# Designs tried in a protein design run: designed miniproteins, single chains, continued (5). Part 102

Each design is a single chain, and the fold is of that chain. pLDDT is the mean over its residues in the fold that is shown.

## One batch from the design tools (miniprotein)

Design m19540
Fold by ESMFold2-Fast:
Structure m19540 (fold): chain A 88 residues (1-88)
Amino acid sequence: SSFEEKQKKIREKIAELEAKPEVSEEEINELAIEVLKAETEKLLKEGTKEELEEAIKKLDELLEQNKENKEIVKVLEESKKKLEEKLK
């Protein structure tokens, strides 16, 4: 029942970070991980096959773009695995 509540918290956190004069890489990474986890959970519950396939493609692109960030890479790989398992 709380996907809307998770989305609201994510939006509020984005607004808080945008209002700060200094934003750390850690704060950006934490927000990105939270967004990715929430979107993955939504797709696992309600995603169509086409949406899952599109999400996997986007995760592959994000993995290439973020390959030097070990924390984001781990979460991206875990999300991809979960989506691939649902497609089987």
Scores: mean pLDDT 76

Design m19541
Fold by ESMFold2-Fast:
Structure m19541 (fold): chain A 87 residues (1-87)
Amino acid sequence: MLTELEQAKQNGKDFLQDLLANSIKKIDRLVEKGIISEEEGKEAKKKLQEVADEALKKIDNAKSVEEISEIVKEFNKQIESILSEVE
């Protein structure tokens, strides 16, 4: 059976993956509308993936549910920062 910590890790990963997917869709739409270039969109998506990969690693190493919550908050702020740079 999954522990509370293991369940929190899975929930955190699911949240990160959903936020990443939605953020990539937002970037793709900005490129489609001609608001940003294909190159800018590619760079933004690369940054999003790098931030997601690091956050997933941190979740795997987390020792408490509270630590996972802080990782998720940091990830959300990093995603917002990347998206603001392309608006």
Scores: mean pLDDT 86

Design m19542
Fold by ESMFold2-Fast:
Structure m19542 (fold): chain A 67 residues (1-67)
Amino acid sequence: SQEAVDFLNELFLKAGGEPVTLEEVLGRTVDDPRFAKVRVILEALDTDGDGKVDEADIRRAYEARNA
């Protein structure tokens, strides 16, 4: 839900403005059902396999989750 993406935004702030690795996001949310859809969307958005998540990825996860 909205809380899931707010949490991801907090991770970006904790990272000092640098992109957060997809593995960090997945590892911290692996057992949290609130993040299940966000995890799937972020994995799908990492189509080139760079393993990184930025603000654009978070925005796309919001849009796909709400659709």
Scores: mean pLDDT 60

Design m19543
Fold by ESMFold2-Fast:
Structure m19543 (fold): chain A 70 residues (1-70)
Amino acid sequence: SLEEEIQKRVEELRKKAEEHQKKFDEYMDRVIELARDPSATPEEILQAMDEAGKHREEAAKYKTEAEKLS
């Protein structure tokens, strides 16, 4: 049924949002570690922040798509 198809799509989108949220958390942990390392370069910190930002945006996108369907 259409209802079952929508529910499955919402579940898939929520799973994708959770996967990207987990990656965001992992990259933010790396940012914290790099910020505490006196040998780390600003470029390494910015790269980790950029990767975190990308995953945050993807998580938000999938969450919004799931909310629109629910």
Scores: mean pLDDT 89

Design m19544
Fold by ESMFold2-Fast:
Structure m19544 (fold): chain A 100 residues (1-100)
Amino acid sequence: MSQEELIAELEDRIRNLRDARRIARSLGYTDMSARIDRMIGDYERALRLAREGDVDRAIRVRDRADRDGTQWILDRANSIGLGATAEQMLKVAEEIEKEE
């Protein structure tokens, strides 16, 4: 994976999570918005490393962020397609939290 490809991937993930967080906050889902905020922080850390040219370390940080509970939101978003809206991602996340 090139540095440019990784940066683009991380920026896209962060953008989608920021949109989901905005919607969660507007709906009063404070626990979900806090969870999304932590996910954003993890991916922003990976993005910083990628921008510094440390692609291998950036990938490791991304993979750890995925394992830290962000994976379920991203996997669900992927299952509904690349055109999934932040609202659709948030509904899937809400369903999963209700099952916890």
Scores: mean pLDDT 70

Design m19545
Fold by ESMFold2-Fast:
Structure m19545 (fold): chain A 70 residues (1-70)
Amino acid sequence: MVKEIEKEVKELEANKEKLSLKEFVERAEEIKEKILEFLNDPNATKEEIEEAYKLLERLGKIYEEKLKKL
């Protein structure tokens, strides 16, 4: 599950310049919701939680970079 979210974050970063602002925001919010749902999973390991927080931080940086170009 965390590895699938990581792949989606990497794909968003790679395609951020090709996506419209609306498409980018919609995809970023979907990824963010998946990360937050994972962080609320009582079966998640400590290592998976740490990876999820790193992905959330990375997503935030990608989001900021996209918005700064406006």
Scores: mean pLDDT 79

Design m19546
Fold by ESMFold2-Fast:
Structure m19546 (fold): chain A 65 residues (1-65)
Amino acid sequence: MKKVALVVGKTEEVLEIGKKKALEMGADEVIGLLNASSEEAHKLALELEKKGYEVTILNAEQLAK
């Protein structure tokens, strides 16, 4: 099953760092979400899971520390 990471960040700079770390953690694909709400990220995750992807939601600020 293809692994997709949804990386949520408040700035493009921190989002770039978070996306790189998600790939290093074994994600096959990474989608960056700038200033997305928890609800928006969850809704997108459900749509991707319906298509057969394994989805993880990651906070870019936490990954960039």
Scores: mean pLDDT 81

Design m19547
Fold by ESMFold2-Fast:
Structure m19547 (fold): chain A 78 residues (1-78)
Amino acid sequence: SIAKEIEEFVKELKEKLEAGEITLEEAVEEALRFLGELAGISEADREAAFEALRAGDLDRAQEILGPRARELERRAEE
């Protein structure tokens, strides 16, 4: 599930940030790589999610990407 994959990624990234295992800068870099792999997400949604991640708002990024991921899953199953 793409939606679960995004949720797990955001959760893991947040846990690493809270534990001090990764810096905010490194978290943004990992998020960029992850978003680059989500080719099915529109450019506008990707930019909005990137801005949220850059601001450290992981919950907002998940809110933007989550609905799109579910939409992609639905289309793939059709």
Scores: mean pLDDT 66

Design m19548
Fold by ESMFold2-Fast:
Structure m19548 (fold): chain A 84 residues (1-84)
Amino acid sequence: MKKVTVYITLPDGTVIEIILMKKNAEEAIKYVKEQLDKLKDGVANITDTVSGVITSLKLKVGDKIEITAVMGDEVVSDTYTVTK
Protein backbone atom coordinates (compact mmCIF):
# COMPACT_ATOMS: atom_id res chain seq x y z
CA MET A 1 0.00 0.00 0.00
CA LYS A 2 1.07 3.60 -0.64
CA LYS A 3 0.44 6.94 1.07
CA VAL A 4 -2.39 8.89 -0.61
CA THR A 5 -3.28 12.46 0.43
CA VAL A 6 -7.01 13.17 0.04
CA TYR A 7 -8.56 16.65 -0.03
CA ILE A 8 -12.28 16.87 0.73
CA THR A 9 -13.92 20.17 -0.24
CA LEU A 10 -17.14 20.85 1.67
CA PRO A 11 -20.08 22.93 0.28
CA ASP A 12 -18.91 25.98 2.30
CA GLY A 13 -15.45 25.83 0.65
CA THR A 14 -13.67 24.26 3.67
CA VAL A 15 -10.93 21.82 2.63
CA ILE A 16 -10.14 18.84 4.86
CA GLU A 17 -6.88 16.90 4.38
CA ILE A 18 -6.67 13.20 5.27
CA ILE A 19 -3.98 10.62 4.59
CA LEU A 20 -4.87 7.07 3.54
CA MET A 21 -2.74 3.97 2.95
CA LYS A 22 -4.20 2.61 -0.30
CA LYS A 23 -3.08 0.84 -3.48
CA ASN A 24 -3.69 3.94 -5.63
CA ALA A 25 -5.57 7.29 -5.74
CA GLU A 26 -8.71 5.68 -7.24
CA GLU A 27 -8.97 3.27 -4.27
CA ALA A 28 -8.66 6.27 -1.91
CA ILE A 29 -11.60 7.99 -3.68
CA LYS A 30 -13.60 4.73 -3.43
CA TYR A 31 -12.90 4.48 0.31
CA VAL A 32 -14.00 8.08 0.98
CA LYS A 33 -17.23 7.56 -1.01
CA GLU A 34 -17.87 4.34 0.98
CA GLN A 35 -17.52 6.28 4.25
CA LEU A 36 -19.86 9.01 2.94
CA ASP A 37 -22.39 6.28 1.98
CA LYS A 38 -22.37 5.22 5.68
CA LEU A 39 -23.66 8.69 6.64
CA LYS A 40 -26.12 8.45 9.55
CA ASP A 41 -28.12 11.33 11.07
CA GLY A 42 -26.27 13.79 8.84
CA VAL A 43 -22.80 12.73 10.05
CA ALA A 44 -20.09 10.90 8.09
CA ASN A 45 -16.84 9.77 9.74
CA ILE A 46 -13.57 9.45 7.81
CA THR A 47 -10.47 7.95 9.43
CA ASP A 48 -6.93 9.05 8.54
CA THR A 49 -5.20 5.65 8.36
CA VAL A 50 -1.73 7.08 9.18
CA SER A 51 -2.62 9.18 12.27
CA GLY A 52 -5.82 7.34 13.28
CA VAL A 53 -7.63 10.69 13.58
CA ILE A 54 -11.36 10.56 12.79
CA THR A 55 -12.83 13.55 10.96
CA SER A 56 -16.60 14.00 11.33
CA LEU A 57 -18.43 15.72 8.48
CA LYS A 58 -21.88 17.25 8.98
CA LEU A 59 -23.78 16.99 5.69
CA LYS A 60 -27.28 17.65 4.35
CA VAL A 61 -29.26 16.14 1.45
CA GLY A 62 -28.20 17.85 -1.79
CA ASP A 63 -24.68 18.75 -0.55
CA LYS A 64 -21.95 18.28 -3.16
CA ILE A 65 -18.54 17.17 -1.90
CA GLU A 66 -15.43 17.40 -4.08
CA ILE A 67 -12.86 14.67 -3.41
CA THR A 68 -9.30 14.92 -4.76
CA ALA A 69 -6.78 12.14 -4.15
CA VAL A 70 -3.05 12.75 -4.77
CA MET A 71 -0.36 10.04 -4.90
CA GLY A 72 2.88 11.40 -6.33
CA ASP A 73 2.05 12.57 -9.86
CA GLU A 74 -1.31 10.75 -9.83
CA VAL A 75 -4.28 13.10 -9.24
CA VAL A 76 -7.87 11.82 -9.31
CA SER A 77 -10.93 13.97 -8.60
CA ASP A 78 -14.57 13.03 -8.21
CA THR A 79 -17.75 14.52 -6.74
CA TYR A 80 -20.16 13.02 -4.22
CA THR A 81 -23.77 14.19 -3.86
CA VAL A 82 -25.56 13.48 -0.56
CA THR A 83 -28.89 11.82 -1.43
CA LYS A 84 -30.28 10.80 2.02
Scores: mean pLDDT 79

Design m19549
Fold by ESMFold2-Fast:
Structure m19549 (fold): chain A 70 residues (1-70)
Amino acid sequence: DVPESLKGLSPEQLETLSELIFKYLETSDSLTDEQLEELSKATKLSREQVKAGADILLEGYKYAEELGKL
């Protein structure tokens, strides 16, 4: 389920946001304030939208990685 803060995004924006957040989360459990600013600038989204996306992808990444081992 997509948070309210992300529901206003186009599919293209969601794809770009997911790609960039996934890249940062490959070696980190969370995004720093600096990374949130860079992602906001790169995606043209608010920091709140980027943070919400990162929180979902962090949860989803852990689950998907576990599934990928099966």
Scores: mean pLDDT 65

Design m19550
Fold by ESMFold2-Fast:
Structure m19550 (fold): chain A 67 residues (1-67)
Amino acid sequence: GAMDEEKERLLEEIRERMRELGFSEEEIEAALKVMSTLSVENLRKALEVIREDPRLGARTLVHDALL
């Protein structure tokens, strides 16, 4: 449905932002696999955190997702 499409879009935006920040494909795949269990609302919040502070925000998300 529309919410599943929005979730896929948000995950893809997070993937692209993480690539731009220099994360490895292994780190990106591991983080996105965990993040795929999150709601659309939480994914939007995660993307906003990356947009506000790309360096710190992305590192925090990887840490939370992989630990």
Scores: mean pLDDT 72

Design m19551
Fold by ESMFold2-Fast:
Structure m19551 (fold): chain A 66 residues (1-66)
Amino acid sequence: SEAEKQAQLEAAIERAERGLAALGVDPAEVREAMRRVWEENRDASLEEQLEAMERAALRLYLERHF
């Protein structure tokens, strides 16, 4: 269902916020970056959106800390 899909995408953001906050990344920036990619890939499959969003979070971490 759409609700289940949105719950999975939101859970991915929450996991990234927690993980990256432990590494000193602002959770608000993580959420913004992942939500932007979610919107850009709105017509993609759940798996494709999750992959793109997780890559965005990793890219943000690398840009901020290396």
Scores: mean pLDDT 84

Design m19552
Fold by ESMFold2-Fast:
Structure m19552 (fold): chain A 100 residues (1-100)
Amino acid sequence: MSPAQKEIERLLEEAMLLVLDGLEEAGVPRAERSAALATLLELYSQIMDALRAGDKAAALAHIDEMRALIRALGERYPAARPAFERALELLDEAKRVLEA
């Protein structure tokens, strides 16, 4: 992977960890956290596949899908919002690295 792709991978992994930690700290049930993790991992796989294929537009679209999921979770679990806001900032940085 290029240095930019490695940086995007790092930012995505940090964002996902923040979302998972935020859900756990907010007391979200394990089954709901597992469902959120499964969706995040599917989106992560789609972003990484798009990056490997050189499909910048698909990678950006999947990052936006991940951002939309995190926002929806933040509306459902307001106690997790500070962690989710930090995760969204990391995803915005991933988009900037990808667009550069």
Scores: mean pLDDT 88

Design m19553
Fold by ESMFold2-Fast:
Structure m19553 (fold): chain A 56 residues (1-56)
Amino acid sequence: DVEEALARMAIGIARSQGWSAEEFAQSMVDDAIAAGASPERIERVRRRAELILEVA
């Protein structure tokens, strides 16, 4: 589906720039927390991070 395809593209791009899957996924969550995102938004970002780790 679209979310899986986007996760595959995102990890491919991150790896091409020298990021590990874990580093990229954690960076997404850390950025949301630093930006003062709501708990609901942070959970949404965590779901995306999990998808990235699954396709890695």
Scores: mean pLDDT 78

Design m19554
Fold by ESMFold2-Fast:
Structure m19554 (fold): chain A 70 residues (1-70)
Amino acid sequence: MTEEEKLINKFLEKVKEIIERYKAGELTPEQFHEELVKIDEEMDKALKEGKITEEQYLKLRNEIRKLLES
């Protein structure tokens, strides 16, 4: 597993954790949105720093969207 793959998996796990906390009633809708914005900012930073490729970034965003629509 590459360092990029590890980072992508870390973002996906964070999003899953946020979704589970929201479903458990631990987060308000506002807090849920704020946590997702933080993940988006971290992903944008990782792309700008060259830690992930543009292709990996777009794929990750699509995977997160699918998780949120489930």
Scores: mean pLDDT 82

Design m19555
Fold by ESMFold2-Fast:
Formats: C-alpha cells, structure tokens, sequence
Structure m19555 (fold): chain A 73 residues (1-73)
C-alpha cells in the first residue's frame, strides 16, 4: 500500500534529517506516485548505510508533520 511505503520512508527521512526527502515524500503521497516513494526509500536506506545524517531543524519537523497529516487523511 502507498501509505505503508510512505510511513516507512517518513521514518527513515526523520532519521536522516533530510528536508528534501521529506518534501519528496509529501509530493509523492499527494500525487499517488508509489514509484517516487520507493525511489526516496532506496536513497534514504543508502544514506543511512553511509552514515549520512543531518541535524533536526524547524524545517524538518514541519515537513515531517505535514507528511503525517496527509497520511492520516
């Protein structure tokens, strides 16, 4: 299901702290683009394996909350 993939991608995006990935997930959920979510998930898994993380900012917190809201709709 699209929402289950998006939840997984959101979890990884929050761990990485990548605002671009969070925005990509948001847009993909709104458009129903499952392949975009799958691509973002693969990229986030690769980033975590490489040890790439960013600090949590107000931007990343707001983007994560926006994704949660559309997943609850």
Amino acid sequence: ELKELAKKALELAEKVGDPAALRSIYNAVKSGNKKAIESTLIGLEAALKAGITFPVTDETRKLAEEVRKILEE
Scores: mean pLDDT 80

Design m19556
Fold by ESMFold2-Fast:
Structure m19556 (fold): chain A 75 residues (1-75)
Amino acid sequence: AEEFINSLPLSEEEKEKLLNLIKNSERTAIVLYDEKLTDESKVYVFENGKFIGVKTFAEFVKEAKSPLVVVTVRL
């Protein structure tokens, strides 16, 4: 989780906030996009602070379960 968050083009403060959100939420999804969010955009899924896997945005939307916090990050 930390290594992935540190690779994102975010400020140190934003990275800390995102890491804390992952740690304190039952489920968190980080959606990465460049110019536009598409069905093929990558989604990094976390449960109870642990990395579970990567999905496409289309797959994620179909499988999403509550409770869930979704964060979008522009690359």
Scores: mean pLDDT 78

Design m19557
Fold by ESMFold2-Fast:
Structure m19557 (fold): chain A 81 residues (1-81)
Amino acid sequence: SLRDALDRLVALGRERGLSRGAITMGQVLVGEAYRHKLSLEEFEEKLEAAVETYVKAGELSEEQGRVLREIVLEVVREMHE
C-alpha cells in the first residue's frame, strides 16, 4: 500500500541519516510513482532528474541526494513486487 511504502521510506531515511526535508522530498516522489502508476524505468528517469534539481537548487547536498535516490528507488521497487 502507499502507506506502507511511505512508512518504509521514513524508516530507511531516518536510519541512513536523511534530513527531514530530504525525507519529505522522497515522500512526494513515492506518492507520484504510486498515483501515476509509472513503470520502474520511467520512475528512475524522473527520480534522477528530481534529485539533480534539488541538489542544483542547494536543497540537498550531493551525498544526501545519492542516499535519497537509493532509498526512494528501493521503496518503489518493493511497490512493483
Scores: mean pLDDT 85

Design m19558
Fold by ESMFold2-Fast:
Structure m19558 (fold): chain A 91 residues (1-91)
Amino acid sequence: SKEELEKMIKLLEELEELVKSRDPSLGPKILELLQEIHAIAKKVFSPEELQKIEELLGQIVTELSKIDDPEAIEKAIKLIEEIKKIVEKKL
């Protein structure tokens, strides 16, 4: 639904701000947001669209596992923006 897509955008924006903060204490909140985003994606997107979103979410997790790497943080932000563009195209 449109409401679920709008919620997904808000969660993606919150995720981006937490990632930009580079605060290691926010790791559990970042994981929670990723799980909420994935749960909405599973409800709203086709299997083909979901596969692409899951690939991008997996890449975000991989980059964020590289603790204290500024390059990995910038890559994670770009991946979040790519998912956001996919969601916005469906609105």
Scores: mean pLDDT 85

Design m19559
Fold by ESMFold2-Fast:
Structure m19559 (fold): chain A 56 residues (1-56)
Amino acid sequence: DTLTLYDENGNPLVISKEEAKKLGLRPGRLVQHPVLGDALEVLDKNGNLVGYLPLK
């Protein structure tokens, strides 16, 4: 499986499921992204922002 996140400008960041597991990705805050609309912050295990997941 592949996970697609997006950066602050709405550019796609394609991450493999294996890489996502290594990063320890966790859900952060629900935010209103200027390009994506309703989106979830995705953080690494250290609490650093990795990208955003748009909501369905």
Scores: mean pLDDT 81

Design m19560
Fold by ESMFold2-Fast:
Structure m19560 (fold): chain A 107 residues (1-107)
Amino acid sequence: EEVEKAKELAEKSIELYRKARQYANEGKFDEAKKYLEQARKYSLEAVDLLEKYGTLEEMKEFLRQLGFVEAANAETVEEAAKIARDYIDKVYENSLKRLDEMKKLAE
């Protein structure tokens, strides 16, 4: 089932974001960056599957798990998917910038 696959990818992406944060806190910035890249890939795949096969509520739950509560106001799965992709990209860009800053301070 495509929706079940989306939920698995969503859960994996959340775990990878947590691992990226853990590695960053340990000063393992290259490992953190690899986990961020994988988390972004899985989260975008989950959004694609939820947009095509899932419900608005399943998409909102995934966004809530990612920490984006404002997406709860979306009225369609397509609107929620657009919000999700924009949020995932912004989180990724900001996380990479933060890792680069932390790496410079640690060196």
Scores: mean pLDDT 82

Design m19561
Fold by ESMFold2-Fast:
Structure m19561 (fold): chain A 95 residues (1-95)
Amino acid sequence: SPVVEYAKESLELIIETMRAMKAAGVPEQKVRDLAVTQLGDLADDVYFLGNRLGMSDEGQRISDKLLELAVWILENPDASIDEIIEKIREVVEEI
């Protein structure tokens, strides 16, 4: 599906960005804040893309998973950047 492909490619870019920030010594809280913001933005993009392509149910299902992941990051302040990256990878494999 074009919605799934877009979501997967975007999530892979988020992972790459998080890894690059960690390697550059960016504080973990800043990397978390970026992940939450980008997951929220992607959830909106995926929802609207799904509506545009007549795949509203798929777009909403993926959007909901992305928002659940963002909430998980916010509810788990002690989770490592590597743990967050693994959670994002799990979502990539599930969608």
Scores: mean pLDDT 92

Design m19562
Fold by ESMFold2-Fast:
Structure m19562 (fold): chain A 101 residues (1-101)
Amino acid sequence: NEELRKRAEELKERAKKLKEEAEKKGNKVTAKAAELVLEVIDEALKLLEKDPKLAEKALEEAERILEQAEEGMKKGDVTVEIAAVLRAIGLLEDLRLYEKK
């Protein structure tokens, strides 16, 4: 679980940098995607003791969403950026629902 905590910390730094870069460019969509990815990582960290396998999958999915947001912003593809936001929202809702029950 230390390995997963370290990966989560590295992914948080990457998401923070993307959020700052997006904000500087006035890209509110990618900034929102990065913000949601940070929330997903926090929810995944809460699951480490209950379900480390689910926590690992959540972190892997968060990384893929972050890559999608980065690529969308780099190419100026708003459809890809919005898709990243929608993916992050869905994952966050699923994780929070699982945490409660």
Scores: mean pLDDT 86

Design m19563
Fold by ESMFold2-Fast:
Structure m19563 (fold): chain A 90 residues (1-90)
Amino acid sequence: SIIEKVIKALEELAEKYKESMPEFAKVFKELAEYLRENPDLSFEELAEAIRKALIEAVEKAREAGVPQEKIDEVKEEAMNKLSEIFEEYE
């Protein structure tokens, strides 16, 4: 399902950035857990949850002193990975 693919992508992003951007990784891990607990979310609700999590992750990383350029790079990678999943959904 699309939710399972999104959960996997979020867990992979959390693992990748756990050392360099722990606050960002934590938000993705928490979103993955939320999605696992809410498997009946609509496509629109799923997209909104991802949008809100990305905003929170950026704010938390900025608060932790991560350079804006690095935050932007990770945000773009996350958005690209998630948009590919959405585009491949039948």
Scores: mean pLDDT 81

Design m19564
Fold by ESMFold2-Fast:
Structure m19564 (fold): chain A 83 residues (1-83)
Amino acid sequence: MEELTRRLIEALNKLSQAYKAGDLEAIRQAMLELAKILEELAKAGDKETAIWQLRNLAIFARNVLKDEELAEELEKRLEEIEK
């Protein structure tokens, strides 16, 4: 759990830095890294937090980044966790 928390914080910091820099590709990569960590968090037993966070990432991708492909990929990962 502590290792997952550390990886989550590091991924969030990368996303924050990419967003401040306006680097769309770095933002996309950071969001995909976050999705993988959230999938591991769900397997570790915190499924509700993982679902909520991944849903928010998908909404951000669609509404803020206007990246439909990224939003759809995040939504597919969300569906897999919900199973």
Scores: mean pLDDT 83

Design m19565
Fold by ESMFold2-Fast:
Structure m19565 (fold): chain A 71 residues (1-71)
Amino acid sequence: KEKRKKREELMAEGHKRVRDLSQRAKDLEAQAEKAEEIDASLGEQLRNEAKQTREQLAKTMDEYSAEVAKV
């Protein structure tokens, strides 16, 4: 029972981090769209940053999920 509570707390913390990273990726994509109107190169750079952030997010989610499963 205590083990379940600890696992839920870890998941909540992970969700918090995932939410923050997800928001950052969305903000970067929105900024890229705006930047593309002025400078296509800058827009592409920001899009690549967002893509890297999404990749990191997905990897982090999988790693965290595996760690939580071990509890």
Scores: mean pLDDT 78

Design m19566
Fold by ESMFold2-Fast:
Structure m19566 (fold): chain A 93 residues (1-93)
Amino acid sequence: SDIDKAIEHARSALEALKQGDVEKAAEHLGLAAEHATNALEKYKDNKETVEYLKKALKHLKEAIEALLAGDVEEAIKHVEKAIEHLEEAKKAA
């Protein structure tokens, strides 16, 4: 549930970034990070899922930092990597 919500919000952030909607992208990145963080507590005993969630959270943080710096292209790259790691976390869960 929380992994699925994190993926949904990360994908919505990616779409918003591609459309130049920075405010909507920032909102969805925050929600993706919140759900990924909630998933860490739920899956804390699953080492593989935890490692993929940590990698996803790192890329979500880097996407937010790139967006704050005005680097939309770098933000897109990090969101795509975050989605990849969230999908791997879902497979491991």
Scores: mean pLDDT 89

Design m19567
Fold by ESMFold2-Fast:
Structure m19567 (fold): chain A 60 residues (1-60)
Amino acid sequence: SLPDPAVIEATLYVMRAALAKRSGQLEEAAEDYRKAADILSTVPEHQAEAERLRAEADAL
């Protein structure tokens, strides 16, 4: 099956968030984790992942 464009977009935000976190840019990392979570929340099979990403953002 072809990748879901929403999942691809969310993955890019997660990757950017991880890089920002490693660089000490915690506000930018939190914003990108929340954007990824918001995108994944539109995909029923990824609800648990969306919740985990929101928790990651809230922990920063």
Scores: mean pLDDT 85

Design m19568
Fold by ESMFold2-Fast:
Structure m19568 (fold): chain A 78 residues (1-78)
Amino acid sequence: AAEELAKLAAEASAIVKETMAAISQIKDEKTREEFLKELEELERRFLAAYTAGDVAAARAAVEELRKLLEKVKEVVKK
C-alpha cells in the first residue's frame, strides 16, 4: 500500500510537471486558463486520495492526469 502510493505520487508529480510545461506553450489565454483549472482539480483529487490512503482513487486520478496531458499535447501540436 505505502509503496504503491509512493509510486503513484512520483508518477503524478512527473505528469503534472510535463502538463504544466505543455500548457505554458499554449498561446490562447482562455484555453491555457481552462487547462490550468482542470489540472488544479485533478491535483486536488490526487492529494485527497493520497491523504486518505485510497490507492484505487489515487490510481484513477493519475489516469485522468495522463488523459489531460495527451489532450494538452494535441492542442500544442496544432
Scores: mean pLDDT 84

Design m19569
Fold by ESMFold2-Fast:
Structure m19569 (fold): chain A 75 residues (1-75)
Amino acid sequence: MKVEVYTGGTVPVDQVTAPLRTLGHEVSEGHVDGDYLRVSVDGKTIYDGPAPGPVVQPSVIDRIVEAARTGESLV
């Protein structure tokens, strides 16, 4: 699947992209203004919300990874 990850400011993008790449997804990265994290899978937005700060909580990463796997929306 094609996964697009956009982060603003404070989110270490590798905390989101590394699990997705490990699952064999094609991951592209971008930047958005402000403290946001956005994840889209094959053009469908799965997550679009405030950045959880400088460290993304494991539960948020797990939900994003699972949503990317199933194509479920978290927004």
Scores: mean pLDDT 68

Design m19570
Fold by ESMFold2-Fast:
Structure m19570 (fold): chain A 73 residues (1-73)
Amino acid sequence: STKEKVLELLDELIEYAKEKGDESTAILLESLKAYVESEDDLEKIRAALETLAEASKDEEIKEGLKKMIDVLD
């Protein structure tokens, strides 16, 4: 499903943040994953991804979040 693909990409991005030692970003992404798992409204999921992508200063994090947004389209 579309949500399963987004969750898979979130797991990859969480691993990236942990490997980089960015624990604060990893915690935020884990919180986002919990939100995505609980939310059935894809437009709300998209808005959350867009908000975090705009706030992120790490280009890999930003690109990963944008890739998830593309999956929702």
Scores: mean pLDDT 85

Design m19571
Fold by ESMFold2-Fast:
Structure m19571 (fold): chain A 71 residues (1-71)
Amino acid sequence: MEELKKRIESLQKELEDAENRRRAVADGRATVEELQKQYEKYLKDPSNKEKAEELRRQAETGRAAIDALEA
């Protein structure tokens, strides 16, 4: 009885993790798109080149994280 209950709780946790992962992917994609938009905006201002490069790196990291979550 208790063993089955424990297994059900483990499966529920896996389901919750899967839902959290799905949300993380959706949120991550939105974040990466926003970072790309910011990057393009900052590219227009030479004084913001350093900020633009940081945004590009963050977008790349975000894409890699999304790729890992979808794997």
Scores: mean pLDDT 75

Design m19572
Fold by ESMFold2-Fast:
Structure m19572 (fold): chain A 120 residues (1-120)
Amino acid sequence: SADEIAEEAKKIIDTLSKEGLKKVAQYLLNLLREFYEKYKDKLTPEQREAFEQLIADVERFLAEFPNLSLEEAKDRLKEIIDKLKQLIDYLEIHNPEVAKEALEVFKKFLDYLKKIKDEE
């Protein structure tokens, strides 16, 4: 399921403008921060570090965004999507209750990607 969401998300990312990429990255950052604050006490230290690194990756992407080409922005956001998918896959084995909630966040992100694509 996470694999299918990641592949569809990356396909949409390849079609977006720079403004669309910025909007979806900002939305992803907000989703990840809200998720982390809600579930951090149910995560192991290693799982918390993985989420903190993912959040930091999105924050760095947004900070560097004005200096990225369209191609570079697409590639970096797709790498972030792959990292999120890998983290959910890991959680499905080691923390399945939290994994289920993370998968719902990933689905919500995909729905937002579809909305932004439709608006362009």
Scores: mean pLDDT 91

Design m19573
Fold by ESMFold2-Fast:
Structure m19573 (fold): chain A 90 residues (1-90)
Amino acid sequence: DEAEQQLRRIDEEAAQARRWLAEHLSPEQQAQLLRALDFMVEMARKMIGKSSEEAQKLAKEAAPVLEALAAASGPGLGEILGALAQSLRK
């Protein structure tokens, strides 16, 4: 039940984010951000029901992927994704 509620919340938030991106960004910018969003949603889903150690390991594995995406994304978006990657390492 708790896990099911968390999954629904993740799906709802992801849907809202995708809608916002479609309304405010160019198709090229949307492609990069949708990849980041899809990756984050997948990681969030994988963290449901995991121990703290397992969740932390997944977060550390996610950080290099977000760093690589940040490097490809340009100044504003790259800075946001880079900051998020740094948070996952802590």
Scores: mean pLDDT 72

Design m19574
Fold by ESMFold2-Fast:
Structure m19574 (fold): chain A 59 residues (1-59)
Amino acid sequence: GPGDEAARRAAEAARNAEGPGQAAASKHGWLTAVELGVGPEGREAAEEAVRLADELMPA
């Protein structure tokens, strides 16, 4: 569904992120995907996006 597609796009954005701003945008994208409703596949993509974004945005 739309949430799963949004999660996939967020993961792709995270993989291609070159800096913290792009990483932050990817995290926002995954939060939007959750709001739209995601299945197991979408959740996996969203988790991947968050992990990749965290590598570019140290806590």
Scores: mean pLDDT 67

Design m19575
Fold by ESMFold2-Fast:
Structure m19575 (fold): chain A 58 residues (1-58)
Amino acid sequence: AGLDEIIELGKAGKYDLAVEKGKELLRNGANLADVVNALNLAGVPGKLVLEILEFSKE
């Protein structure tokens, strides 16, 4: 769970909070592709999605 929160935050234009929620989910073992898909559905800019991809390598 939590992917719906990313979509809701993105619809509200709160992209920074959507990215932070994505990082939280990744720390808790969420699937990277699911998080990236949720960020894309939320309308988060690709530059911010790259921050999630770099975070996932650590």
Scores: mean pLDDT 80

